Designed miniproteins, single chains, continued (5). Designs and how they scored, part 27

Each design is a single chain, and the fold is of that chain. pLDDT is the mean over its residues in the fold that is shown.

## One batch from the design tools (miniprotein)

Design m16908
Fold by ESMFold2-Fast:
Structure m16908 (fold): chain A 97 residues (1-97)
Amino acid sequence: SPLEEMERVAEEALARARELLEAGDVDAAIDALVRGIGEMLALALEHDVPLEEFEALLRRLGEAFRELAKTLPPEEAERALAVLDHARATALARYRA
């Protein structure tokens, strides 16, 4: 199912981001999440996933990363969260268009 595939993409992106954060590579962790959001957007567009389900997945991804970001220094956490929030907002805007 498209929704299950999107959930798997989100889980894989979060797992990869966690590994990269543990290795001290914040930029690579953010890149992995942004790539995951792009893959989720492509799947949502291909399969006409309801907007509400896509929004809910992006929200859950953001909340999960916010928890991971608690391990970072405050300045790095703020910067990382801002990049992810922008990527999520951009994906939603593209899906609504």
Scores: mean pLDDT 87

Design m16909
Fold by ESMFold2-Fast:
Structure m16909 (fold): chain A 83 residues (1-83)
Amino acid sequence: SMTEEQLIELGRELGYGLPYALEEYGKTVPEFEFEEELSSGIHLHFVVRDGKVVEFKVEALEDNPAAKAFVEGAKEALEELKK
């Protein structure tokens, strides 16, 4: 199974990569919104306007250490990208 360190790193990679992928998609579909709860207890919500990511949220829904570790890494990367 994945360690806490590996889950944080995976979350970080997603946090860097997913906004970039969303803006690439936004070049053809400039306005869209996505919200989904994953079976792993992670809630995703993002909004693209004029081909740009204007909102991105990642949250752990339950007291699940694996989901929390992943979300920690993702939030760290997302906040770094906003600077």
Scores: mean pLDDT 76

Design m16910
Fold by ESMFold2-Fast:
Structure m16910 (fold): chain A 93 residues (1-93)
Amino acid sequence: MDEAERKEAIKLIREAAKKTGEITDEEIEEALNTEYGEVALWLGAAAALKYLGRPLEEVRRYLEKALEEAKKLKLEDAVEVVRRSLETLEAEE
């Protein structure tokens, strides 16, 4: 919703990345600087929350934000990816 929530999302992505050792800060910045950057931010935060064992309701909240941003930007491929992620999350309940 605001700048503080955006900063928390980036923090979550970096925390998960440091624990996995598979993604660098530079790769995160590169992904966020594309036209898919806003979708990547919220989708990445959702994946980080799931990896960190956070409640599925928090994961869903960020996936819903990613879906709204994808729809707003008319990125149909991103909409499909986020929608499938939501369907997978619902199946895990």
Scores: mean pLDDT 76

Design m16911
Fold by ESMFold2-Fast:
Structure m16911 (fold): chain A 72 residues (1-72)
Amino acid sequence: SSSIERGLLILKGMEQLEKEKKGEEHEYDEEALEAYRELLFRLEYGVLKATEEAPDEEIEKEAEKRVEEYLK
């Protein structure tokens, strides 16, 4: 299932970032990290869309900013 495959890729990205922040040895998988980043963007975008009365372009920019801050 494409949904299961996507979910596993996202989980791999989450685990990768967590290990990196802890200084633990891990495999660097750019696709997995991007999958996790995309999930975070969709979550932030959804929250902003539900709570803010702003143009879509402004919502997208704010969501991107929040995701980048979270990934640091």
Scores: mean pLDDT 80

Design m16912
Fold by ESMFold2-Fast:
Structure m16912 (fold): chain A 60 residues (1-60)
Amino acid sequence: DASSLHQEMLKKIGEIIAKIGDIFEAESAGDTEKAAELKAEMKKLMQQLDELSRQYDAAK
């Protein structure tokens, strides 16, 4: 339902924020390979958030 989708969206937003922190940590450590992997994972989370947003609108 819309409530469950709303909670999942908030969870994804939190995961994206956490990934941004992880990317900064990896870049600060000079681990460019790890930073690139984390950026790819962040893009997947952003795509999942976009999908959840569309499902939320449809569930209203």
Scores: mean pLDDT 82

Design m16913
Fold by ESMFold2-Fast:
Structure m16913 (fold): chain A 93 residues (1-93)
Amino acid sequence: MEEALAAARAKIPALAEEFLANRETDPAAQELLERAREEGLTAAELAEELAKEYNLSEAAKREAELALEALMDPSKVEEVLERLLEERARRAA
């Protein structure tokens, strides 16, 4: 588990770079950012709305919240990716 998590963390800088590139070019990402801006929603509030709309599980809602947090604040991308890896490792155990 420790070694697998360390290997996954080693990929975070490349994944963060890919996420930031996709954030700028993905129409779906831009639509989510626009919705948050127009409705004045935080990442947590938007994740709650998406969970209600799509009947997301608690795990899926948590991952959506983390992804939206990174999408709305790019400075947090690496932190969010690390938290996602830790949450997934915890669920796999």
Scores: mean pLDDT 75

Design m16914
Fold by ESMFold2-Fast:
Structure m16914 (fold): chain A 69 residues (1-69)
Amino acid sequence: MEKEINEALGRMVGSVISRIEDKKEAEEELEKMAPKLLALSKEALDAMFEAASRNPSLQPILDKIKAKL
């Protein structure tokens, strides 16, 4: 139950970020949300990255943020 809710939250956040046209704004939101979702659960963080990766132009930013965690 809790895992499923955390994954759903991560997916929603990642989906919103995947629609951000400005790469700088997308990077700022990812840097802001990644530690918050990680504090909630690893599953939430992983779900956010997976959903955000639907925008392939964000992949270098996602890799950069993963390296910082």
Scores: mean pLDDT 81

Design m16915
Fold by ESMFold2-Fast:
Structure m16915 (fold): chain A 65 residues (1-65)
Amino acid sequence: MEKLQANLIQALEAGDYEAATKYLQALDLNQQDIEGFIALAKASEDLPANSRRSYLQAVLKYFTA
């Protein structure tokens, strides 16, 4: 589980939303949560890299809680 979460964050930081979607599916999220997560990740592209990483980790925790 932790390795998939790390790979997901790396894919999101790289802008690889196709890989990110596959990792979210591997984490067994439903389609609505996957779409919501990807939308939030895309909306966060304007954040500074360090702030974006923290934000994406918080979003991941929210959707995997």
Scores: mean pLDDT 81

Design m16916
Fold by ESMFold2-Fast:
Structure m16916 (fold): chain A 102 residues (1-102)
Amino acid sequence: KTEENARKLAELSAEAARFVADLFRTLAAAGTPGLAGRLSVSPEGVVDTDLSDAAGQAAVAAAGRSGIESVSLEDGKVVVDVSFADAADAQALADALEAAVK
């Protein structure tokens, strides 16, 4: 599912996929806790984040959910719903997006 959504994101915008991968890599390097929520990437490459630790805890508890849950286009922005349990999961999401952009 995450690999499919990573490919979908790369197909919609390889540039947006790279910005999202860079964000996840930065969060992983910073030792992020589990986060979940929504990301949006504008056509100009501005990444807006609505990620919360409480939502991350709820997502992990609900089904061990970690990954890219959905990808869509809304008002010209690429919108991504995401959850990850820890820094290692965030790094794995960055790796999946980098692989999809190849």
Scores: mean pLDDT 73

Design m16917
Fold by ESMFold2-Fast:
Structure m16917 (fold): chain A 80 residues (1-80)
Amino acid sequence: MSPREQTERVRAEVRRILAEIRAYLAAHPDDEELRAGLDGVEAQLRYGELLDREGRYDEALEVYRETLRDARALLERARS
């Protein structure tokens, strides 16, 4: 799989987890820690998307992988 194909797969998974976090936050609107965490993960995703648009796929992939780990950890903590 090319770096470009890998970035798109990881990016898609990040978006999926963010959709789950947003759905959870909609049910728990007073969860300020979750909201702040979501804002941080969304900022990381935007940075990765900037690198992706510039054709910096290896760097974008690393940012997306870190973003995915952070998003999964955030969702796990919210559900615990």
Scores: mean pLDDT 86

Design m16918
Fold by ESMFold2-Fast:
Structure m16918 (fold): chain A 99 residues (1-99)
Amino acid sequence: EEEELKERIRRLRLEADVIVALIEIYLAIAKIEKDEEKKKEIEKILEEARKLRAELEKLLEEAEKALEEGNLEKARELIEKAEAILEELRALLEKVRKI
């Protein structure tokens, strides 16, 4: 289970980074298009995404500490909370795609 939980942490961190990077790419495209309204909407979503990414990282750091202490149950609970934040990040990316 410890290796499974470590892999889940690595995957969550990577997926969250990819989502934030994709939102930043959509913002860069809006800036090239000179669409000020679309740019402002994406900037607001990116700010929310960065806050969620920071919250996710804090949970993953706490989960890694729980694994070091041998507390697999606590690590799993923290990872599940991080997975819920990843779903919120996915929703923000979907919202950007519909702008």
Scores: mean pLDDT 90

Design m16919
Fold by ESMFold2-Fast:
Structure m16919 (fold): chain A 85 residues (1-85)
Amino acid sequence: ALQEAIELVKRAEELFKKGTPEDGLEGLRLLREAARLLGLSEEQTEEVLNAMHEAFEKALKEGKSYDEAVEIGMKTALEKMLQLA
């Protein structure tokens, strides 16, 4: 479960970096599946996605590139998933 969840988060990161709406929706689907594999509730999954979004927005405001902001957001999501699992 843990290694599968980490793989899904890495795949989601690659999809978000592509920058298309379709890839973004698939990336969100993979993150929700990763949370499910770790036993997170829907409420806990929304907490993960909120933390990810806040970290991403903060990185962009600090002048980081889009790719760097995605990487920071994904790291935050994974850390929050592991904290809640």
Scores: mean pLDDT 86

Design m16920
Fold by ESMFold2-Fast:
Structure m16920 (fold): chain A 82 residues (1-82)
Amino acid sequence: DPELLRKIQEVRDRLLRLGEEFAALIAASALRLGDEELAREIVRAAEERDYEGLAELIKRFYSKLGLGEEGEAMAQAILKER
């Protein structure tokens, strides 16, 4: 969905790069894997500046890839950078 990708990029640009660029990248990746719901939830959490919710959604994304432990590490990193 080109509109969702554009919205992901706008969220990144507006929220000044602190975790949001990573969130935008993960949302775009979820969309490419066919998980539109997860992509939408990540975009919403980033727009609302809900960084705790964003960390949980990133854990879900990594678990979907079979990388649950790495997802935990990434979620901790995003919360620390914020």
Scores: mean pLDDT 71

Design m16921
Fold by ESMFold2-Fast:
Parts: sequence; structure tokens; C-alpha cells
Structure m16921 (fold): chain A 89 residues (1-89)
Amino acid sequence: MPSAEEREHMIAQLRERAPEDVALAKEELGEEAAEELAATLEEALALLEAGKVEEAQRVLLAAGKKLAEKYPVDPEVKAEALARLDAQL
């Protein structure tokens, strides 16, 4: 299990990259997809702050799958967005 310091580092990294990931989703998948991603990133951040790292990871993976299923976009753009979500973990 991550230490408190490791969790704080994960939180900082997620906060730093979340705006970029949301902006990419907005440009490639549209406003609704960006809003869903932003809400999911906020939920994951709250879970990390509560010490629920495994739950936060599951939320991020579930969001990635939902985006992949809900929005039929270029496979390349879809894969990049999902990879970025995985990298935040």
C-alpha cells in the first residue's frame, strides 16, 4: 500500500495532468465526454485524499472503459486518452 507521501505525490501528479487530459477529451471526444472525465478525475482525487488508492484506480479504469464504449472516435485518440488515465495511477 502507498505511504502518505506516495499518495500526496499521486494526488499532485493527477492534479497537474488532469486539465491536459480533460482538454484532450474535449477536443477529440466533445464537451460531454470532457465533463464526464473531469467528474471522474475529481472523484478519483477525492478517493486518493481519503486513502482509498485501489478504489481510485478502479474508478479511473472504469471511466476509461466507459469512454471507449460510449464515444466511437478514432482508435488512436481513444487509446491515447485511455493510456493517459492509466498513467495517472
Scores: mean pLDDT 72

Design m16922
Fold by ESMFold2-Fast:
Structure m16922 (fold): chain A 65 residues (1-65)
Amino acid sequence: SMALAEGLARMREYAEETGVVRVEQVSPTELGLTYLEGSVEKQAGAAIGLMGLAYEMGLSLHMLP
């Protein structure tokens, strides 16, 4: 749906703004999160924020190796 695509775009924008995580779509309903260079505190905060957004939008988010 368009709402799902818009939600995914917002999650990607949030990830880019943090500069310490990247989000990729791995299936129609599944997203993957990768940590980039940054402090552990910033990475944890960014991941928690993304998990909250995913929960609100009904998207599944998991860690990529």
Scores: mean pLDDT 79

Design m16923
Fold by ESMFold2-Fast:
Structure m16923 (fold): chain A 95 residues (1-95)
Amino acid sequence: SPAREAYRALRELAEKHGGVISVEDLNRLALELKKTRFPNLSDEEFLRILGTALAALKRIRPDLKIVLDGKDITEEFLAQMEPDEAEVERLLAEE
């Protein structure tokens, strides 16, 4: 599952940074994933997958924060990405 692969990469990034991910680090990971793993997906499909994976990670790791210039933008960022709630529940059920 593309969402599961994105989830795994995001989880590793969060663990590396103690649950606080900068927008710069997130963008770097997103560009790498799009280029190497999901080159054939549309930008809309990729962003939905990324948002779904982030939403799932936030459910498992409530301390997760996305920061821009020291500001916590986690809620606004997740809302913009429009996560697929059914896929979030599926990711969480499959462990």
Scores: mean pLDDT 82

Design m16924
Fold by ESMFold2-Fast:
Structure m16924 (fold): chain A 80 residues (1-80)
Amino acid sequence: MSELEKILEEMEKKLAEIDRALAAGDVPTARQLLEEFKKLMEKARELFKEKGGTVDEANRFTALAIQYAGFEFEVDLLER
């Protein structure tokens, strides 16, 4: 796999961990995992800028970023 494909796969795994933490009611763990995901997202974005990517990779990244935004919003509500 390309380096970008590897990081997108890591992002998918991290979202699954966030989903599990939220399902367990573990808000502090979900917050930590969101911060880790943000770092992966920044790395993927830089790889897109430096090396480019396919339309499929860009669509996959966008879908993952949307899921992240949803989880971040949910955690923000639960922390208030």
Scores: mean pLDDT 86

Design m16925
Fold by ESMFold2-Fast:
Structure m16925 (fold): chain A 108 residues (1-108)
Amino acid sequence: RSAADKAQVDELRPAAERKVEELPIPEYYRNKIIQTTQALLESDLSLAEIEKEFERLYLQLYTEAASEGLSDLTLNNIGKAVIYGLGLVLEAKGHYAEAARYFQFVLS
């Protein structure tokens, strides 16, 4: 039920936020994720289109960071920050079940 999914989001989001804020990620990548998240929060895109935009962002940032020789840990941290942004946009658009799943992934 949507009410149960929203309750799960309300529990998981603050924990995912704290985890992502504590992750060592270079400012450039963190800023790119924030900018994309903000733009998509203001968009009227479907769930599938939002997921596709964050997948595109992840592939771009992962490729760039890997080409710079950043560690597997940093690459993983960038991925978690991207998925957190995806969860925030989906929550804002009322996709609570999907948002909860992505916040759980961040916490794994």
Scores: mean pLDDT 88

Design m16926
Fold by ESMFold2-Fast:
Structure m16926 (fold): chain A 82 residues (1-82)
Amino acid sequence: SKELEEEVVEEMIELIKKESESLPKDVQEKVEKMLEIIKKNPEDPTETGKIYESLSEEELKKVNEILRKAQEEAKKRYEELS
């Protein structure tokens, strides 16, 4: 359901923010900007792609690990609520 999807997305965003606390401040700001763009235009990858291009290889690796972890938790949560 749409309500279930919205709940899972909110939990995923919260988890990303928590995990991002371990990142350098500049990278945290980029992650927060990506999350705001995703919330506004979830189906438009253009602006998020530009932020990814601005990240170094090491920063991108760390951000991808956080996103992967958040997606895994979101999947588990979705399965629990289904």
Scores: mean pLDDT 75

Design m16927
Fold by ESMFold2-Fast:
Formats: structure tokens, C-alpha cells, sequence
Structure m16927 (fold): chain A 89 residues (1-89)
């Protein structure tokens, strides 16, 4: 159930990024990272790092640096997708 919730959050984050909703994308990435910590505690440091990237991207968005914010969120989303694939293997 939790892994399916993470996958759904990642799908929602990707849709938000594609429509330029950076804050919504960051929120879904943070939620997915926190759930990942509950699924696999051995990845807690990776999950924390990804959450901090998303938080940093929100600050960059507030400063008008939307291109930098979007790139960071795309990297964070890609990292979360890789971790999910590794857990499924």
C-alpha cells in the first residue's frame, strides 16, 4: 500500500511539473520522500536529501528563479523514481 501511494504521488508530481505548478510538485515530492522513509528506513538520508532539494526549489521559486527550481525538482523526481525501482527489484 505505501509503495503504491509513493508511485501515485510521483505521478502527481510529474503532472504538476509539466503544467508549471512548481509548489504543488515540490509538495508531492516531499510527501513521497517521507513515505519512502517509512517503507525503507535504510534510505532515510537519501529521502531527507530529496526533501531538502524540494524545499530549496520552493525558495528559489519564491525568489523568481523558476528555471532553477524546475531543474532541481526534475532531479529530485528522477532520484525518487530510481529508488522506487530499486525497492521493486
Amino acid sequence: KLLEEVKELLKKAEKALKKGDLKTAAEYIIKASLLLMKIDPSRILEAIAISLQAIGAMFLHDLGKDEEAKKILEIALKELKKIVKEIEE
Scores: mean pLDDT 86

Design m16928
Fold by ESMFold2-Fast:
Structure m16928 (fold): chain A 63 residues (1-63)
Amino acid sequence: SREALREMARGLLYAEAKRLGKKSITDLTDEERDRVTDLLAEIFGVSKEEARRIVDEIIAEEK
């Protein structure tokens, strides 16, 4: 579901931020966001474009 996709994306973003010593997912660079996008697309079997849309939505919501 879209909600399951969003929850996985949120988890992957927080894990990546923690791994890289970032204080917030909003501090992730475009390259770091691409890594999360690729993982999300692979795990859920969705397009990279759909995964990137979800990643960007969640990062925007952190403000």
Scores: mean pLDDT 85

Design m16929
Fold by ESMFold2-Fast:
Structure m16929 (fold): chain A 65 residues (1-65)
Amino acid sequence: HMQADQDRHDKISQLAREVARQGAPSDEALRELVRRLGKQLGLSEQDQETLFRSVLLAREASAAR
């Protein structure tokens, strides 16, 4: 149970870093990209929100560098 959820969360975090590295021209474009990827991966709305937040955090960490 928890192991499988953690593995899924780790994959979402990896994907978030890749999306943040590639960037998007606006927050709207980023939200749409996350929505599309979430749909393709079968993610719930909550998992999609987690992915979006993870992308924002990774982007901010990269910008602070």
Scores: mean pLDDT 73

Design m16930
Fold by ESMFold2-Fast:
Structure m16930 (fold): chain A 97 residues (1-97)
Amino acid sequence: TKLQGLVQIILEEAIAYGNRYYEKHPEASLEEVLKEMRKVFLEKAKERFSDEAVAKIEEVLEEYFAQFNANKDASNEVLMALEEAMRKRLLAIAEEA
């Protein structure tokens, strides 16, 4: 759907922001970078989605960002699987929105 395409764009923009934040703050923890990415994602989501959809998005981001932080030293395969799982849940919320 159009909203599913939009949530993917917002995710890509949040990731790009996180990468830029880390380049400016190379001593930042993964937890700090993820908090900045979450902030950008939610600001953009609030412009485009209902309050109910934003609340669901916020819960998904909090769940998966905690898992990314807990698994920061895990293999790339584990991290990629977490990213894909998070993306699928975000797309499902956008489909219902």
Scores: mean pLDDT 84

Design m16931
Fold by ESMFold2-Fast:
Structure m16931 (fold): chain A 85 residues (1-85)
Amino acid sequence: GDEEKYKQAKKDLEDFGKRLKEAKREVEENPDDRKAVLRYTGASIALIGAAFELGLYANKLGKKEEAIELAKSQGEAAYNAVKGA
């Protein structure tokens, strides 16, 4: 049901957020590393997708405020994705 999807989206948001922070550090340390840039781009897309899904299920479950607070910890793009859902 929607509760299981919400819990999965919360986990995905946290997991992709950690991946994005690591990939961002790698890009900042070596901006010319194409593999690091691709990992950063992929992690950014995955985080935005997870944040949007979180917002979608949060709306269905009346948990929009929790979802917004969680997304804020992951940055502006995640915050905007939850708000936009």
Scores: mean pLDDT 85

Design m16932
Fold by ESMFold2-Fast:
Structure m16932 (fold): chain A 64 residues (1-64)
Amino acid sequence: SAELFVKLGGLYLKQDKVDLAIEAYRQALALKPNDRLLALLIAGELEKNGRQDLAAEVRQIAAK
């Protein structure tokens, strides 16, 4: 479910597999599209790993 996709995304980020991490995070957000907290947590993890571009994309999805 959404939590598993978030954990999978974090694992991929640790392995520098950014494309797979994005896919996992997108799946998590698709399962909980109205969960702003989830989207902000994902954006924070991406930004912490130096992916401010991806964090901005996730924040835009959350704002819609």
Scores: mean pLDDT 78

Design m16933
Fold by ESMFold2-Fast:
Structure m16933 (fold): chain A 72 residues (1-72)
Amino acid sequence: SSQEVARGVGGALRGIGAAVDQELGLASPEEAAAGAFEGAREAERGGLPEVAARLREMGERLAAGATAGEAG
């Protein structure tokens, strides 16, 4: 399961990176939300359910920001 753990860690880092990029203005909230959701899926596959839950929560908040801007 070292491949699963590596995938999960990679997903977690990707999700965190997407949020950081959004905070720095390097990514849109929509792009950051997509990264966070993908990171959450990979973290869950890697056996990191708590990290996956946090990334999903972050993605939901970012997506809400994106849809508020688009759904006018």
Scores: mean pLDDT 73

Design m16934
Fold by ESMFold2-Fast:
Structure m16934 (fold): chain A 65 residues (1-65)
Amino acid sequence: PSEEEVERMIRALREAHEAGDEAALLAAVTELAKLTGMDVQELRALVERDVEAAIERVRAAAREL
């Protein structure tokens, strides 16, 4: 995946989290998991616990692809 695609999805994730939009958050988590090879449920749990830490982990995973 391109860095721009990952950054765009990270922005969508942050906006969905801020808005409390569960459907948009699930869609963003699913797309990021697909782009990075992470598990959807694990990423969702990370976002619920610490969204900033989840974002850093997503960026790290994407850079290693």
Scores: mean pLDDT 81

Design m16935
Fold by ESMFold2-Fast:
Structure m16935 (fold): chain A 71 residues (1-71)
Amino acid sequence: MSAEEIAERIRKAVETLLAAGVPERAIIQLLDVERQEVEELQKRGVLSEEEAKKILEEIDRLKAELRARAA
């Protein structure tokens, strides 16, 4: 699976959780876990630095959007 496909999957998962009424704070916590997993995969060499950066940037963007919505 490409970095773009992983990022898209995460984005769609966030949209689905929001549509289901999951609180923004809970979704941010799930994204924090996903972020740690991506960093670990990069450290193990499963993801390249460039692939990990793209996925982490999308996660951080989604977290910022969710924080803005919760404010």
Scores: mean pLDDT 83

Design m16936
Fold by ESMFold2-Fast:
Structure m16936 (fold): chain A 84 residues (1-84)
Amino acid sequence: SLAEEIRRLAEELAALLSPEQAARLREATDELLANADSLSELELRGAALLLRAHLAKLQGRDEEARELAEEAKRLFEEAEKAAE
């Protein structure tokens, strides 16, 4: 599921961060997934892409990170328009 993908990506990212940053990411992920039923599929897809973008950036894949972040932004913008 998309929630499982978000959890996996968050854990992969947390492994590359400081203990303090990893703890913050895990708490934010827990809060996001606890409220997943109140979020749109576009918002969840955007969150997954944003996690992929941060992971790519930390791995030195700047171009891929930029493309993923731009795609995430588009999904969030579309979700906002759908809520209007």
Scores: mean pLDDT 84

Design m16937
Fold by ESMFold2-Fast:
Structure m16937 (fold): chain A 73 residues (1-73)
Amino acid sequence: SHVSEEEIEEKTEKEIEEVQRLYEEDPEGLRAEIAAARATTTDPSVLQQAEIAELVIEGRVEEARELLKKALA
């Protein structure tokens, strides 16, 4: 059976909260990690994670949520 929409939403919120926590604890470190990932990786999944984190940092939480839900489905 497919993962339920409720389970996807729960996982999505936890991932967003984790990025927000990382940004609150070390905003410069998170920005540096995102920049390094974009500069060095060819892995599409890593690039997608970097994009999601950047959207959260920019306050574009709804767009980050939509990308995460699509990735988790």
Scores: mean pLDDT 79

Design m16938
Fold by ESMFold2-Fast:
Structure m16938 (fold): chain A 70 residues (1-70)
Amino acid sequence: VEPRVWRAETISQADAAAAYAAAVPDDPSSLGIYGRHMLEAMKRAKENPEKIEEYLAEANERAAEELRAL
């Protein structure tokens, strides 16, 4: 069977934890916007993992801006 630790060789624990948190079954529409921006940030971080914190922070700000427009 598949172990609890997945993609350990490819993805950092931070990325795995973020993906796990995103799986929480409490997703209102506003949370969906954050999820989309976070996913984009994680994709960018896959190319430059050292900047994952910066990408996530930028995603948070952009998601908040979209929510403000709603």
Scores: mean pLDDT 60

Design m16939
Fold by ESMFold2-Fast:
Structure m16939 (fold): chain A 115 residues (1-115)
Amino acid sequence: MTPREKALEAFRKLLREAAKAIQNAIDAGKSVDEIIKVFDEIFEKHRDELIELLSQLTPEEAEEVLRTFAAYGFLLIYYIGLENNLSDEEIYKLINHFSERVEELLAEVRARLAA
């Protein structure tokens, strides 16, 4: 696999794991704050690998991968939220938290690419 393909596969793996864990948390009657914690645990588990993989890309490739990740992640959270009758406020809270995690990842990758 190319470094770009490997990065995309790592993000697909994270999103699949996150989707399953979020659905399980909703099925267990967990609060939005508990769902956020579940997402953070999965994101943290994958964070170092994602940063390493993105740091092997060109700035343009890293941006495209992160843009793709953000788009699919937002759609996934929105879809899961709608299917499970979460309120608009709860869905936007989850999306905003995910956006913050993506921005943190982007900042770390930019720092490494500048070095």
Scores: mean pLDDT 84

Design m16940
Fold by ESMFold2-Fast:
Structure m16940 (fold): chain A 89 residues (1-89)
Amino acid sequence: MKAFEEAVKEVEPEAKKAAEEAEEKGLPEEEKKKIMAELYKKAVELAVEKEPDERLRELLRKVTELLLKGEEPPEELQEELERLLAERE
C-alpha cells in the first residue's frame, strides 16, 4: 500500500488541477472521467514500479487497462487484488 499511497500523493496536485479546470470549462462527465482515468493510470504505473510483488504489479496493470476502456474489472480479479493488498497490512 505504501507505494500506491506515495504515487497518489505525487499525482494528487495534478489531479486536483485537472478536475478544477474541467469543472471551470464545463467539460462533459465523459471527458472528466477520461482525464481522471489517465491520472489514475499514472498513479498505478508509479506504484507498480515501486512494488516488488510481480503478481500485484500484473493485477494493478490489468485493472487499470480495463478501467481506461470503461469496462468493469471482473469480480474475481478485484477479489484477488484486495486479497494481495490485505496480505501486506
Scores: mean pLDDT 67

Design m16941
Fold by ESMFold2-Fast:
Structure m16941 (fold): chain A 96 residues (1-96)
Amino acid sequence: MEKARELAEEAIRELEEAIEAVEEGDLEKAMEEAREAQRAANEAADLLEEIDPEAAKKLLLASFLALVAMSSVSLGDLETAIESLRAAIELIEEAL
């Protein structure tokens, strides 16, 4: 539980940094932060899968939205990227 919470909070920070990077035009940093957030959310989901399956599902969906954000950045769709990152943050907050 403690480790999963720490990873979820790490993912939120990285998603927030990804949003700031997109807004500043630092797309390389945005991709890096979104990738780290995807990793942290996925690891938190794995830890919770058998303990809290509903929280794990929300973290997996947040991980997927971080991947969508990375794809959107690569395509130049920065608006969709920011919306996906924000949606991922909300899902992780609901899982906590």
Scores: mean pLDDT 87

Design m16942
Fold by ESMFold2-Fast:
Structure m16942 (fold): chain A 73 residues (1-73)
Amino acid sequence: ERQRAADLARRVAETARIAAESLEKLGYPDYAKKFRDLADRAEQAANAGVTPEEAERLREELIKTSKEARDAL
């Protein structure tokens, strides 16, 4: 269970980093920063032994941030 949670958190971190890099290149530094901050938190959580509930919250935050960016850009 914890291994799956850690894998989910790492996947969130990877997805957020890719989003941040893409947004930075497109000239949206504020949104890039939001995704970068999320990626850093997700990576730290995965390394610290994230719970399934925490991993799910990180995934939900990624979805919410992606929706906000899409609606604003």
Scores: mean pLDDT 83

